# Ledger of designs, part 37: designed miniproteins, single chains, continued (5)

Each design is a single chain, and the fold is of that chain. pLDDT is the mean over its residues in the fold that is shown.

## One batch from the design tools (miniprotein)

Design m17267
Fold by ESMFold2-Fast:
Structure m17267 (fold): chain A 61 residues (1-61)
Amino acid sequence: MLEIDLSGFSPELQAKAKEIVAAIEANASLEEINAILSTLSTDELDQLFAAFGAAQERQRA
């Protein structure tokens, strides 16, 4: 289970981050996940990738 700290994000970005996490957990295709990501600005994507990176580091083998 991937846990992401969304504190400091806008409510819209938090909602989109949760949607992306739900898609990943549901084993959605990379294309479907990328379609969600394409609705985000470059700054929003940077914020999400930083949060995902931190979450992955905690869940890393």
Scores: mean pLDDT 70

Design m17268
Fold by ESMFold2-Fast:
Structure m17268 (fold): chain A 86 residues (1-86)
Amino acid sequence: MEVKVELEVSELADGSMRATVKVTLSQAKERKITVEIESGGYVTRYVATTSEKSYEYSLNLPQQTPVSAKVYVDGEFAAESPVVSP
């Protein structure tokens, strides 16, 4: 399955950080997207339904630790980001 995942991290002045996951899909059709963000030993899962070729999810993380993201499409593993260090 042709899926691209991009992970962007922004450090915040309060010691937290913002992680943004951008998902690009090969076709515009309705599907379930699951985003798993791993940082500091925690895994956060977010599920959304989209019919677009792109989907973006942003999450505030309480600590500036290395982050990675995994993307699942209709329950199947599709793509994984590199680990991004703050």
Scores: mean pLDDT 81

Design m17269
Fold by ESMFold2-Fast:
Structure m17269 (fold): chain A 75 residues (1-75)
Amino acid sequence: MLKQVVLKVKGIKNEKDLEAIERVLLSLGALSAEVSMDGTAIVVYDPSKTSAEELVDAINSLGFTAEIVSESDAP
């Protein structure tokens, strides 16, 4: 089953930061990633390809601070 994770990301300054975060999430096997300027990220992913922890680690490696807010089954 697909999973949906809601992340809170700190340190987003501009639209290029949104693009960088979205791009890294998709490169890890996320099926969709919606990142907002307020730091909310909603990510749908395949748990056989990645995990919420890997998504957080990837965002943190870009110089941001990400944390898991909630996880659920994707609609």
Scores: mean pLDDT 82

Design m17270
Fold by ESMFold2-Fast:
Structure m17270 (fold): chain A 56 residues (1-56)
Amino acid sequence: MLERAVEAMRAVIDEHGEDAPGSLILEALRALGIEVDVDPALTAADAAVRAYLQLL
C-alpha cells in the first residue's frame, strides 16, 4: 500500500508540480482504494511524502 501511495504522489507531483495541492494527493490515494476519511487519509499522505523524499 505505501509503495503505491508513493507512486501515486510522484505522479501527482510530476503532473502538477511540487506545489500540488493536498486535494489532488487525497484524490490519488482514494483512487488506490484508500478511503478519504479525514485523519487516516492525511496520515497516509504524510507517510507517502516522507517515503518519496527518502527515495530521492
Scores: mean pLDDT 62

Design m17271
Fold by ESMFold2-Fast:
Structure m17271 (fold): chain A 107 residues (1-107)
Amino acid sequence: SKEEKIKELEKEIKKILEEMGKLLEENKASEETKKLFEEMVKLTEEIIKAIREKDLKKAAELLDKYLQKTNELLELAKKEFSDEVVEELKEKIDKLNELLGELFEIA
């Protein structure tokens, strides 16, 4: 069902967010970077909720905010971390963006 597909995508999104949080903690991210990541996590949860409620206008507005926060996170990461860690973070963000895209296509 459509709801079962949304639940599976939510599970994959949560897994990637957990992996990102772990990467940030292991690399001793600043409080500013951790706070920005927490804001990004909250936006992903709000996007999933808006999609479930079929509020595609709200979901799109939240996606714009999410994309702004991911860009800000990557700019902070470039100042704090090695190129290897930044690339790993970017790969996880790219996968999150793919999964969010799949959510919008199902909606």
Scores: mean pLDDT 89

Design m17272
Fold by ESMFold2-Fast:
Structure m17272 (fold): chain A 77 residues (1-77)
Amino acid sequence: ADLEAQLRRGLEAVKELAIYLAKEHGADTAREFADGAIAVLRNWAVEQGMDPATVDRLAAEARAEIDKALEKVEKEQ
C-alpha cells in the first residue's frame, strides 16, 4: 500500500466534503472541518512513517485548493 496515495485520497475526500459543507452550512463551517480533518490526516501520515516535509507540502496544497473552492462558493452566494 502506497502511503502517499492513501494520504492524497484522504485529502481529496476532505476537499469534497468541505465543498459540500460550504454549500449547506457556509464556508466558515467548511474551513473549520477541513482544518481539523487535514490535521488528523497529517498526524496519521507522519505516524505511519511518511516524510514530514512531504506530508506538510501535500497538506498545504490541499488547503490551498480547498480555500480556492470555498472562495468560489462564497462568491456564488
Scores: mean pLDDT 86

Design m17273
Fold by ESMFold2-Fast:
Structure m17273 (fold): chain A 71 residues (1-71)
Amino acid sequence: SEAEEIARRALELAKEGIELAKKLEDAEKVQNELQDYAVGALSAAGAGNLELARRYLERVEELKRKVEEEI
């Protein structure tokens, strides 16, 4: 389903971003934010709120992009 794909994508990108963030001075803060957004996407998708799930996925994508720019 679209909900399952959104949640899976958010979790995968957060996992990749968490590994990349290990090189940042504030690694733990960024890692926690990525995890929180991914869990938010999973929870929203599970509740059938696809719009909210997509917004959380977008937040994971944006934060991961910022991590990549800092490395």
Scores: mean pLDDT 87

Design m17274
Fold by ESMFold2-Fast:
Structure m17274 (fold): chain A 85 residues (1-85)
Amino acid sequence: MEALEAAEEAAKEGEKLAKELAEEVHKKKDDEKVREIAEETMKKVAELMKKAKEAIEKGDAKAAVEAIKEATKVVKEGLEEIKKL
């Protein structure tokens, strides 16, 4: 159950960061560069979340946790780039 707990924590952190990203995009809606960064970030997150779902279906909890953590990191990096603008 250790890997499932880690995945749940990572998913909650990812949801929080995704909400913050959406709020920053909404505040900076007139900045085209912000939209480009958000689109690239969300595309990478979607690919990683697809990998996480496939790993869960195969019973590979470690791969699922790694994919979710990587998705969370991608959201955080995208949010940091948008905040610099």
Scores: mean pLDDT 77

Design m17275
Fold by ESMFold2-Fast:
Structure m17275 (fold): chain A 59 residues (1-59)
Amino acid sequence: SAEKLKEIKENAKKLEKELAAAGIPFSAEIKQVSDNVAEITITINGETYTFTVDLSKLS
């Protein structure tokens, strides 16, 4: 749902701030692919990872 996607984006921003304070390069891009599917691209310590999340299965 859109609410779960917003929650994920907020948590990603919080994590970016916490890791930046620890000197760890981190960024996250969250893209909604469909109503129940999001694509998350994470860059951490120079490495990029992309994975798909089923928003209907998140608690």
Scores: mean pLDDT 76

Design m17276
Fold by ESMFold2-Fast:
Structure m17276 (fold): chain A 69 residues (1-69)
Amino acid sequence: STTGTETVEVDGVPVTVTTTVTEDRLTLTLTGDPEAVNRAAERVLAESPLRLVSEERTDTSVTLTFSLG
């Protein structure tokens, strides 16, 4: 399993992206300003060719899990 963290700008607002890759799953945890996080999550969902397995939303984060197999 591989885990990485990076900061992405969404309309000038920083969003922290934590990516975890296992053999069968890609998990993205988006943390930051709620509006920027929601925009980032919607872009990922619109552009991803991978099958969404689960989606979890809190007041400050969105976690998206995709299938790799």
Scores: mean pLDDT 83

Design m17277
Fold by ESMFold2-Fast:
Structure m17277 (fold): chain A 74 residues (1-74)
Amino acid sequence: SREEKRKELQKKIMDLYLKNPYKEFSNRELAEELGVSVSTVSRLKREIAERTGIKSGKEFTMDAVKEAVDKVLG
């Protein structure tokens, strides 16, 4: 389903954040990595922020990303 694909893409973004917790990924970099449009990445990042409270890459710490993964993915 569309929702299932969305969750998979969110998981991929969160996995990248876990590997690079202090790196700010551009929407273009994530779009190229995931094989989706920049608009799709922007929406996914917004959904992650709404669920986890993480609003930008600069707010990522290892602990915050770990809690975010648990909260988004269950």
Scores: mean pLDDT 70

Design m17278
Fold by ESMFold2-Fast:
Structure m17278 (fold): chain A 95 residues (1-95)
Amino acid sequence: SVKDLIMEATKIKLRLVGIETELALLEKRGVLEDPEVARLARELQEIMEEIRRLLKEFDELIFSDPDRAAEILERIRELMDRAMELVDEMSRLAA
């Protein structure tokens, strides 16, 4: 349903805030000064930007074309999984 898609997108938006918070904490700790961590952070930032772009497209389509919005949400899920893998890798390198 449209309501279920909106609820899932809302949960993804909250998860993005969590990732941004983790990235900001790593930056404050000087961890992003490591070239390997900096490389992963750049990849993460590119993925986060793509997720934000797709979330905007989702918000524009959800009431006019919910089937297309659902396809976009599936793509966002794939990108979010990759973002989480990068966060985990950065956290391991920071230990």
Scores: mean pLDDT 87

Design m17279
Fold by ESMFold2-Fast:
Structure m17279 (fold): chain A 102 residues (1-102)
Amino acid sequence: MEKEKEEIRKQIRLEMANIRLAESTLRGYSSDQQKNQQAQQTIEQSRETIKKAEEKFPEFAKKEVKESEERRKKVLDVNQYTADSLNKIGDDVDAEIARRRA
């Protein structure tokens, strides 16, 4: 079980990286139809692979996809103080909405 989850974690991270590279290709080579088609095929194949991983361990795979996306956002922010401040603002807004609907 744990070894299978670790393999799925690595696969999801790899496929998400492939999707980002393909999306970058679509932005950089928008005038090249062949490169655009290859990039779209890569995105579709990677999404299908992630979907199959989610079918085997849905809760675990969804959590890993979310955590990988959150880690990417944090890595892009060189200032941890700024990231923490933005997260706190979001939490405060969510708490206020919850209070009004409680």
Scores: mean pLDDT 68

Design m17280
Fold by ESMFold2-Fast:
Formats: sequence, structure tokens, C-alpha cells
Structure m17280 (fold): chain A 87 residues (1-87)
Amino acid sequence: MMEELEKKAYEEGQKAADEVVEALRRAAETGDWAAALAEADKIVEELGKKVKELLEKGLEKAAEALLRGVREAALARAAEAEAALAA
């Protein structure tokens, strides 16, 4: 049971990171970086609330998995987006 929660948390983290990077890529088309950053900020805030909720429930491994998913995907995809949008 806990392993499934951990797995889902990790996947949720990755999806959130994908949405943030996609917002940054869309900003390149519109030139509206402020809007993209505002959307990214909301996603990050929601993730913070999720992490706190998991920790409060004693689901520390799930919280760690969520953060690891976010960090791993976000760093990799942000680097790709930066490279693509720098041209």
C-alpha cells in the first residue's frame, strides 16, 4: 500500500514538473514570460501543500518521492527548455 502511494507521489511530481516546463515553452511563442512564471508559481505552491499534507499524515517516504520526482524531472526538462528557448 505505501509503495503505491510513493509511486503515485513520484509520478505526480514528474507531471507537475512537465507542466511547469511546458508553460515556459509556451512563453517562447507568446513572449509572455510573466504569465508562464505565474502559472509555474501556482503549480509549485500546490506541490508544497501536497508535501506538507503527506508529512503531516506521517507519509514521509511518499513526500520524499514527490519531491524527488519534481526535482529530477524539473531539472532535466528545465535544462532542455532553456537550451531550446535560448536560440
Scores: mean pLDDT 77

Design m17281
Fold by ESMFold2-Fast:
Structure m17281 (fold): chain A 86 residues (1-86)
Amino acid sequence: SDIEREALELSMELSVLIIQGSIYLKYKAPKEELEKVKEKLEKKIEEVKEFLKKNPDLPEQIKEELNSEIKGGESIIEEIKKKLEE
């Protein structure tokens, strides 16, 4: 239960950053703001990956949800990288 609450907290934090990155891309935020969001996303994805490695006995549903959000975050990072290379 405490571990499940931590998983939900990480999920929420990652989701907020994905939404922020998406909005910044949509409204053509300055490159400096895109770089900051990318760094925060990269750090949070690593935290979630480490959490999953440390908690192999998490319910499969929670693992699937967190892995889905990691993929979503990685997709936003790739879009930001392309924009920064322009």
Scores: mean pLDDT 89

Design m17282
Fold by ESMFold2-Fast:
Structure m17282 (fold): chain A 85 residues (1-85)
Amino acid sequence: MEKEIEEQLKKYYESMREWIEKHSREEIRKFVEGSLEYSKKEGMEKTSKELEKTLEMIEKNSEREEIFEKFKEAIEAALKEYLEK
């Protein structure tokens, strides 16, 4: 079971990386903004902070790979906060 969850999470991250590479910076920004609004409404403070940092990286014109890595950190924070509720 744990190995299957790790494989699914890896596939999800690979799909997200490909999505970020294929979409415009404006589309990526809108997606992250929507995720931030959702996390704030759900009271996910740690996730919201990581998403705010992701938006800051987009505004600073950071590389897509760097944006992906930061967004991945936000997803990991969301999973931890979801399991703690």
Scores: mean pLDDT 80

Design m17283
Fold by ESMFold2-Fast:
Order: structure tokens, then sequence, then C-alpha cells
Structure m17283 (fold): chain A 80 residues (1-80)
């Protein structure tokens, strides 16, 4: 299934980027202002990788219901 393949690829992408997310979260907790630009650059790269998988984030952060369901399913599987 195309949906299943997309979910698996998103899970793999999340696992790849998780160490960077954790590092940036810890940096932001200590110094939000100094971390701001690094977070912006990281989120831009993250969204570009999601777009390659067919997940497009709109200019106001809105995504389709179908895309939201795919992301939610990927997150639920990572919590197991």
Amino acid sequence: SMKEEKIEKIIELIKKYEPKFKELQEKADKDPEATKEEIYKFLKEWYEELEKLGIKIGPNGKISEEQAEILEEAEKRLEK
C-alpha cells in the first residue's frame, strides 16, 4: 500500500532526525534566543524531507487531513 510505504519512510526519517531534535530541544531550553536560527534551519530541512515523501506543509503550517493522519500514525508506531 502506498500509504503504508509512506508511513514507514516517515518513521525512518523521524528516527534519523530524532537525535538532532533532542539536541536542539536541550539547547533551546538553556538558551532559546541563541538556538532560534539553528531551529529555523533544521525545521526547513525537515519540511523539505517531508515534501520529498509527499507531505506538504502549507505557509501557515496547515496540512491536509490525510497527511495529518499519516503523520499521527507514524508517531503512534514510534511510541510502541
Scores: mean pLDDT 76

Design m17284
Fold by ESMFold2-Fast:
Structure m17284 (fold): chain A 81 residues (1-81)
Amino acid sequence: MKLTPEQIERFKQILEEEYEKIKKEAESLKDDPQKAAELLQTAAEAAERLADEYEKQGATEVAKHLQEIAEELRKEAEKIK
């Protein structure tokens, strides 16, 4: 199914909110940096898998946004180490 530009924008917003929650959860684990980094890396891997699925469906913009989220989550994981 091809998404409309409005649906793509709304979906990007929802994804951003969800990954901000993951970052906040990792921040709550500040006394366990290894566990926080693992959480962020796991979330990045999930985002990469979702990007592949959306690219397969022809939703290239959503896939690109998910790849950007995955990269940000990996960078946050590196900062915690």
Scores: mean pLDDT 75

Design m17285
Fold by ESMFold2-Fast:
Structure m17285 (fold): chain A 96 residues (1-96)
Amino acid sequence: EKEQEIAEIEKKIDEIRAKVDEWRANLRSLTPEEIEQVMEEINAWEKELNELLKKARSLGDEETEKRVIDTLFDLGVLALALAVHLVIDRKEEEKK
């Protein structure tokens, strides 16, 4: 059923958003190793979200499609912030 498929997509979006909020809250305390692990997980979730975007488009649900796109955007912004922190942390290691 269309409603069930939409509900499954929305549940996944909520799970991803909760994790993004957790990572944002801990951004300053992440080690370089933890940042690399988080970025690997973000890459995996971006792949999954792109598949969910295709599914939302096939279902014709504009609101769900928008939510997937917004989540992809938020992940991209977080990935950029993490990349900047990783560069800063690596430069501090070089000063040792």
Scores: mean pLDDT 80

Design m17286
Fold by ESMFold2-Fast:
Structure m17286 (fold): chain A 81 residues (1-81)
Amino acid sequence: NKEEVKEIIIEKLIENGVSEDEAEAIADLVVDEIPVEEPSIADIIVAIFNLQALGKLKFSAPIELGNNLEEILDSILEHLS
């Protein structure tokens, strides 16, 4: 569910060196952009790219495409810090 997704995003961003307050703000933006209550990894990725396209989120570096959705999400979250 969205609350679990928010917690996962916050934890991953903090692991990548993002402050707790900034991680919570980013996670709130991502969760608010997700159109479904039970999001998949693909839904999370789409929400982040939509926010980037709207100029609400910026990547620190170009995103390298992984071999699967989990690797792509990990790469995205690494570069949001």
Scores: mean pLDDT 76

Design m17287
Fold by ESMFold2-Fast:
Structure m17287 (fold): chain A 130 residues (1-130)
Amino acid sequence: MEEAIKEAKRIIERIKKEAEELGLEVLAVDIAESERGVGVGVVLEPSATIEQMRRILEKAGLEVEFEEEGSTMRVVVGSKRVGESWVEVILAAISPDVDAEEAARTLAETARFAAEGRARAEELRRLRER
């Protein structure tokens, strides 16, 4: 648990650095924690592209799992295993009419739920392989 939270904080600092190198503003960041997973929500300026967000996550040391382009939001999801826990990160470029801090909280909770699900799926897979 503590190691996953520490790694999530390191990932956030790497994301901020990579976003700055691309000239992209980070509007909001939030973290949601549980015993089995950590979710991170990061809201970038609306101009951020799927390709730029994918590169940010790859450079932060995450495996890119999912990409989506919607009418109001572009999303890239990355994950990293930390011991028995998972860190899931959702980067979103969101329309200016959306509250970035509220969006970051929602994304962090969504990512935490996904991280918990991934940890449970891995436990089940290990039991099956025995």
Scores: mean pLDDT 84

Design m17288
Fold by ESMFold2-Fast:
Structure m17288 (fold): chain A 73 residues (1-73)
Amino acid sequence: MEWTGERVRVLTERILPMHGGDLAGGGGSAAPSPDLRDIDARLSPEEIYEMHLTGDPARGFPALPEEDARALA
């Protein structure tokens, strides 16, 4: 996985408040968020894209714009 400026922006603005600064989960959430470390080893880019595009309403995670979801894939 290569870090682009766009991917870093989306992580900082959208993901880090929910998942924590090390992407381990628990940041900004009353309940532990999923661990995002090694997500590329667990999920395909398409699965990461779809996951962020749909969001997780049960955890209060909103659906991301297509551009932002794509930047994270």
Scores: mean pLDDT 55

Design m17289
Fold by ESMFold2-Fast:
Structure m17289 (fold): chain A 68 residues (1-68)
Amino acid sequence: MIDMNDVDEGMFLISLSVNKIMGLDDKVAKEIAKGIVDGVPNATEIADEALKKKLSPKEVRERLEKAK
């Protein structure tokens, strides 16, 4: 169950801003932010791989689901 504070607009905007500074696509950045909120252990490593390999949002989502 997600707490309202964990899905607050400010938290999501901070996560997306950090991912954009890293050069991620907006859709990929949103998937990574969701993975971080969901507590995926390798979310930051998946973000780095997405940046290096130019992964699609679908590929990022599949990696996050497998890492749960």
Scores: mean pLDDT 65

Design m17290
Fold by ESMFold2-Fast:
Structure m17290 (fold): chain A 66 residues (1-66)
Amino acid sequence: MELPLTPEQLELVKNGALAAAQALGVAPEDLETLSEGQQNVAIDMIYKNTGIRLSREELAGVARSL
């Protein structure tokens, strides 16, 4: 899956995803397998930390890149 992010935005989002996974008590790769509600929480955390709002499909792509 290709993400329409610059390399710098991708690094910010990857770091935000790692922080969201830690806050939710899950492994980073497990972000893709969370419930819809938990995925939305992770997306909101990433948005607040990076200013970048992901779709669930983009969150899955980021999780696979971790």
Scores: mean pLDDT 77

Design m17291
Fold by ESMFold2-Fast:
Structure m17291 (fold): chain A 79 residues (1-79)
Amino acid sequence: MVKLELLAPSSDEAARKAVEELAREAEKRYKGVRVSYIPAEEFEAALENGRTGADVEGANALLKRIQDSVAAALKLIEE
């Protein structure tokens, strides 16, 4: 099973709909794919917490999740 995570601003309805449509297309096209959504403002808050030292571990964990998602997406397009 491959897990993909997508970023979109929650305040931009068009961007959010585009991300949801891409997620549905990926799930239809690729067997065993699960797509998760991360609000862009949640990502920004995590980065700020890392920058100020309030939650460095949380910021690093989120960056790792995004890196893992990118690696998984690259593997899918090779097939």
Scores: mean pLDDT 67

Design m17292
Fold by ESMFold2-Fast:
Parts: sequence; structure tokens; C-alpha cells
Structure m17292 (fold): chain A 55 residues (1-55)
Amino acid sequence: MDELRQKAQQKYDELQATGKEANAALKKDTAEAAKLMKKSQELHDQYQKLLQQAE
């Protein structure tokens, strides 16, 4: 079932993008950075679960 792997890849890409945004925001707006970091944690958790389901 390659669908789960494809979905995991998408989540990984989103995680990478969110992480970069969080780093940039940390230097300008700590509150925005905190929000992005929370989103990053949720994406990471979803990514891990998708990988476990695929295998």
C-alpha cells in the first residue's frame, strides 16, 4: 500500500517547511514561532504513525 508512504512523504515535506518558518519567526515573533513549533510537533507525530501503518 504505497498510499500511506506517499502521504507520509507529504507530511515530511510540510514538517520541513514548518520548521524553517518557525526558525525564521523565532527571530522576529516568539508567539508565532511557538504556534509553528506546535504544528511541527503534530505533523511529526502524524508522519511517524503513517510510517508505522505502512510497515
Scores: mean pLDDT 78

Design m17293
Fold by ESMFold2-Fast:
Structure m17293 (fold): chain A 57 residues (1-57)
Amino acid sequence: ALEELRELAERFPELRPWLEGAERAAQILTDAGHDRAAEALLRRAAVEAKELAERME
C-alpha cells in the first residue's frame, strides 16, 4: 500500500501531498497503537490514489 502510493506520487506529482498526508496519518495511528487502522487507512489511500491516477491519465 505505502510503496504503491510512493510509486503513484513519483509518476503523478499532484498525488505527493496526498501520499504525505496518508503517511503522516498512518504514522500517528501506529504510534498510538492503532496498527490495524493505519493499515486500513493506507489501503484506502492507495485505492483512491489509483482511481485519481486513472482520471489524470
Scores: mean pLDDT 78

Design m17294
Fold by ESMFold2-Fast:
Structure m17294 (fold): chain A 90 residues (1-90)
Amino acid sequence: SLREKQIENLLKQNPELTKEQAELVLDIRRGELTIEEAAKKVKSEKQRRILVFDAVFIRRETLEEVAKALGISPEEVRKIVEDYLKKLRE
């Protein structure tokens, strides 16, 4: 499908992402989902980490902007970023 091809292309350009992470990033990048709307759909810590990853590393948003959108502290966003990078490089 078109969506599967877009996910595969995103993973090819960003091999560190999981398929689930690529799906959320694609929806946000296409304007089908805002970070605030994605936060409402987040059901796990893993999904929240995906949103933080996209906003900080792909869209280069500040920790403060991401924290506001997700309803958490900037310090918590920083911790998620640090934990994510450690796991990704293992």
Scores: mean pLDDT 69

Design m17295
Fold by ESMFold2-Fast:
Structure m17295 (fold): chain A 93 residues (1-93)
Amino acid sequence: SPLEEILEELDAIYDQMVKGNMSIAQAIAQLEALTERAKRYHPEFGERIAKQIERIKELQADPSISPNQQRLFLESSLTTLRMHLYIEIKLEK
């Protein structure tokens, strides 16, 4: 399903982030591309991705938040998105 493909892409982004192979900026760019695809197949989930991207960008603009904290918040956001999409996929089967 299109949602399973999006979940695989979210898993790949998370894996590359954890391995240190992807910058925060690269992860955000890939998530923005996924947001448009997700909105096409599941508008509510697409909005959820968009809200997490907005939150991450707010944290990046906050000088009190360290780069390590920004990365941890992004990894946490990806974990939450992956979990929610997994549940949505299971509920629609």
Scores: mean pLDDT 84

Design m17296
Fold by ESMFold2-Fast:
Structure m17296 (fold): chain A 69 residues (1-69)
Amino acid sequence: MSKEEIEKEIIVAMARMLLAIAKLHAETEEQQELVKQMEKLVEELEKAESVEEAEALLKKIMELAKQTD
């Protein structure tokens, strides 16, 4: 695998972990809605063709994850 492919795989793994944690702790309707938004972003992240796109999507997922605290 190229370095870029490895970096993208790490970013995808991080995004999946954040989503799993958010799902585990989502108790309110608002938190469940944020989880749904995170799921859509993770799907987009898995389809990302560049590390730059993947990083941008991960940042959005991280911002939503902060709101589930």
Scores: mean pLDDT 80

Design m17297
Fold by ESMFold2-Fast:
Structure m17297 (fold): chain A 96 residues (1-96)
Amino acid sequence: GLTEEEILQAIMDMGIAAARAAVEALRAGDTQKARSLLSLAPLGIGAAAQLGDKEALEEIKELLEEAAEAAEERGDEELAADARELVKKAEEALEK
C-alpha cells in the first residue's frame, strides 16, 4: 500500500497545483473557483511541513502571495486577506 510519506507527497503536490490553479482562476476572473482551490492550501502547507520540504513551502508561499495580489487587483479584499493569512502559515512552517 501507499506509505505515509507517499500520501503526504501527494497531498503536498495537490496543494501546490491548487494554489497555482487559484492564481490562474483569479487572473481569469473566477473568484469562486479561486476560493475553492485556496481552501486546499492549508493541507499542502501541512504536508510540506511534515515532510520538511522547504522548497515546496517556499513555492506554495510564492503562489499564495501571487493569489493575494491577484485577489486584491480583482477587488476581493476578503480573499486577499485569506491568502495573506495562508502566506503567514507557510512562513511559520519555514521557521523550524
Scores: mean pLDDT 88

Design m17298
Fold by ESMFold2-Fast:
Parts: sequence; C-alpha cells; structure tokens
Structure m17298 (fold): chain A 71 residues (1-71)
Amino acid sequence: SEAEELLKKAEEYLKQNKPEEALQLLVKAIDLDPSEKVAEKLREAAKEMEKLGYPALAAIARQLADEILAK
C-alpha cells in the first residue's frame, strides 16, 4: 500500500540521519492509514530518533502514535 511505501522510505531517511523528512512521511502515512501497525512503526521511528540525538522529534512521533491508539 502507499502507507507501507511511506513507512519504508521514512526508515531509509532515518538511516540517512534525516529525521525531519522521516517524520513528514510518517505523518502522511497516518493520514492514509491510522492503524495500530502505523502506530507501532511510529514508536520504532521514535526510538531511532532518540538514538540519533533528536529527542524532541522522538516525542512528537510518540505523541502521534499514542493519538492513534487512544480509542
């Protein structure tokens, strides 16, 4: 699906140390598919953002994941 392609590209951006670009793609993936699977990928991305030294971006990604799961 388009959402799965966006998740894969976001992972590639994180490997390239481009967490802001990764977050933009993750937000677009949520708009297309606000599923538990996408929320899980956001949590994985948040952990990678923290490892890269971007705790503020990691916090945003976690907040977005929590909003999907709050049902």
Scores: mean pLDDT 85

Design m17299
Fold by ESMFold2-Fast:
Structure m17299 (fold): chain A 86 residues (1-86)
Amino acid sequence: SMEELRRELIRHAQAGAAAALATMDAASRAEVLKLLGKAEEALRKEDYKSAAEYLNRASRVARDGGGDEAARHFEEASRKAEELAS
């Protein structure tokens, strides 16, 4: 269901944020949090395409910053957002 997909997206985004806070340096962490803020704004507007793009960008920043766990969570969240956009 759409509600289940939305819950799973939020769960992965939260897990990714927690992993980023635990493992990444301050500068990379700040950039991830900015992108998550933009994704949250897009989700509030039910703009799932923009949310998926911001989450995908957060995944790349996390991967480059050594946050592999955070990156995987943001990739899963992005996939759920893409399913919601269809």
Scores: mean pLDDT 88

Design m17300
Fold by ESMFold2-Fast:
Structure m17300 (fold): chain A 65 residues (1-65)
Amino acid sequence: ATPLTPEQEAVNLTAIRIANEAIKEKLSPEEVRQRALEAGLPESVADAIAQAVANTLGIPLPPKP
């Protein structure tokens, strides 16, 4: 459906906030991931934000096993 659930919208808003703060503060991908998890975001979303911030700042991500 076109409208998001309140839970999905809250997750998206929190993700955007963390990504913007991380870019402004030039945080490492690990720090971004930690902040996202501490904010209650799912691990998959935390990983996605960390990757997006790393790509924006040109930081290489370590490979996952």
Scores: mean pLDDT 74

Design m17301
Fold by ESMFold2-Fast:
Structure m17301 (fold): chain A 74 residues (1-74)
Amino acid sequence: SSPAGRGAAAVVGAEGLANGGEVTAEQAARSIERLRDGGGLTEEEAAAAIRAVKALGPVSTARQAADAVIRALG
């Protein structure tokens, strides 16, 4: 897995765990955008990660969201 994929998966997973094990697509997108704004992701990597989480639907588990981000970013 790429460092970008692991970093994005970690922030999305942490957001989901903080919310009792589930994350909304909007919460995941905000976490990914914060990582992008901090220099942890390129614009293209952030867009791919957000697209992957949105493809899961409006709510997913922390693990599902993290796994989707890892698959999208490598």
Scores: mean pLDDT 86

Design m17302
Fold by ESMFold2-Fast:
Structure m17302 (fold): chain A 80 residues (1-80)
Amino acid sequence: MLTEEEKEEIKERTLKDAEELKKNTTDPEILEAVEEIKELAEKGDFEEALRLRARRLVPLYYEKGLISEEDLKRLQESLA
């Protein structure tokens, strides 16, 4: 189970990463996924936010050719 301290860290990281992704893409599917993850993190649904980042956002980014294999691994590790 995530501790209160871990939840706060995940929230801050999730919001920061969402803002960075928003700067680097105009794809509506990716932007929609980013906003969904951001909203979940803000509401305290950190486990669901991390799940969507790993299972939806990262695969979408890779499918669109916007990230390398190295970025894919990095994002999965930082977001899981």
Scores: mean pLDDT 69

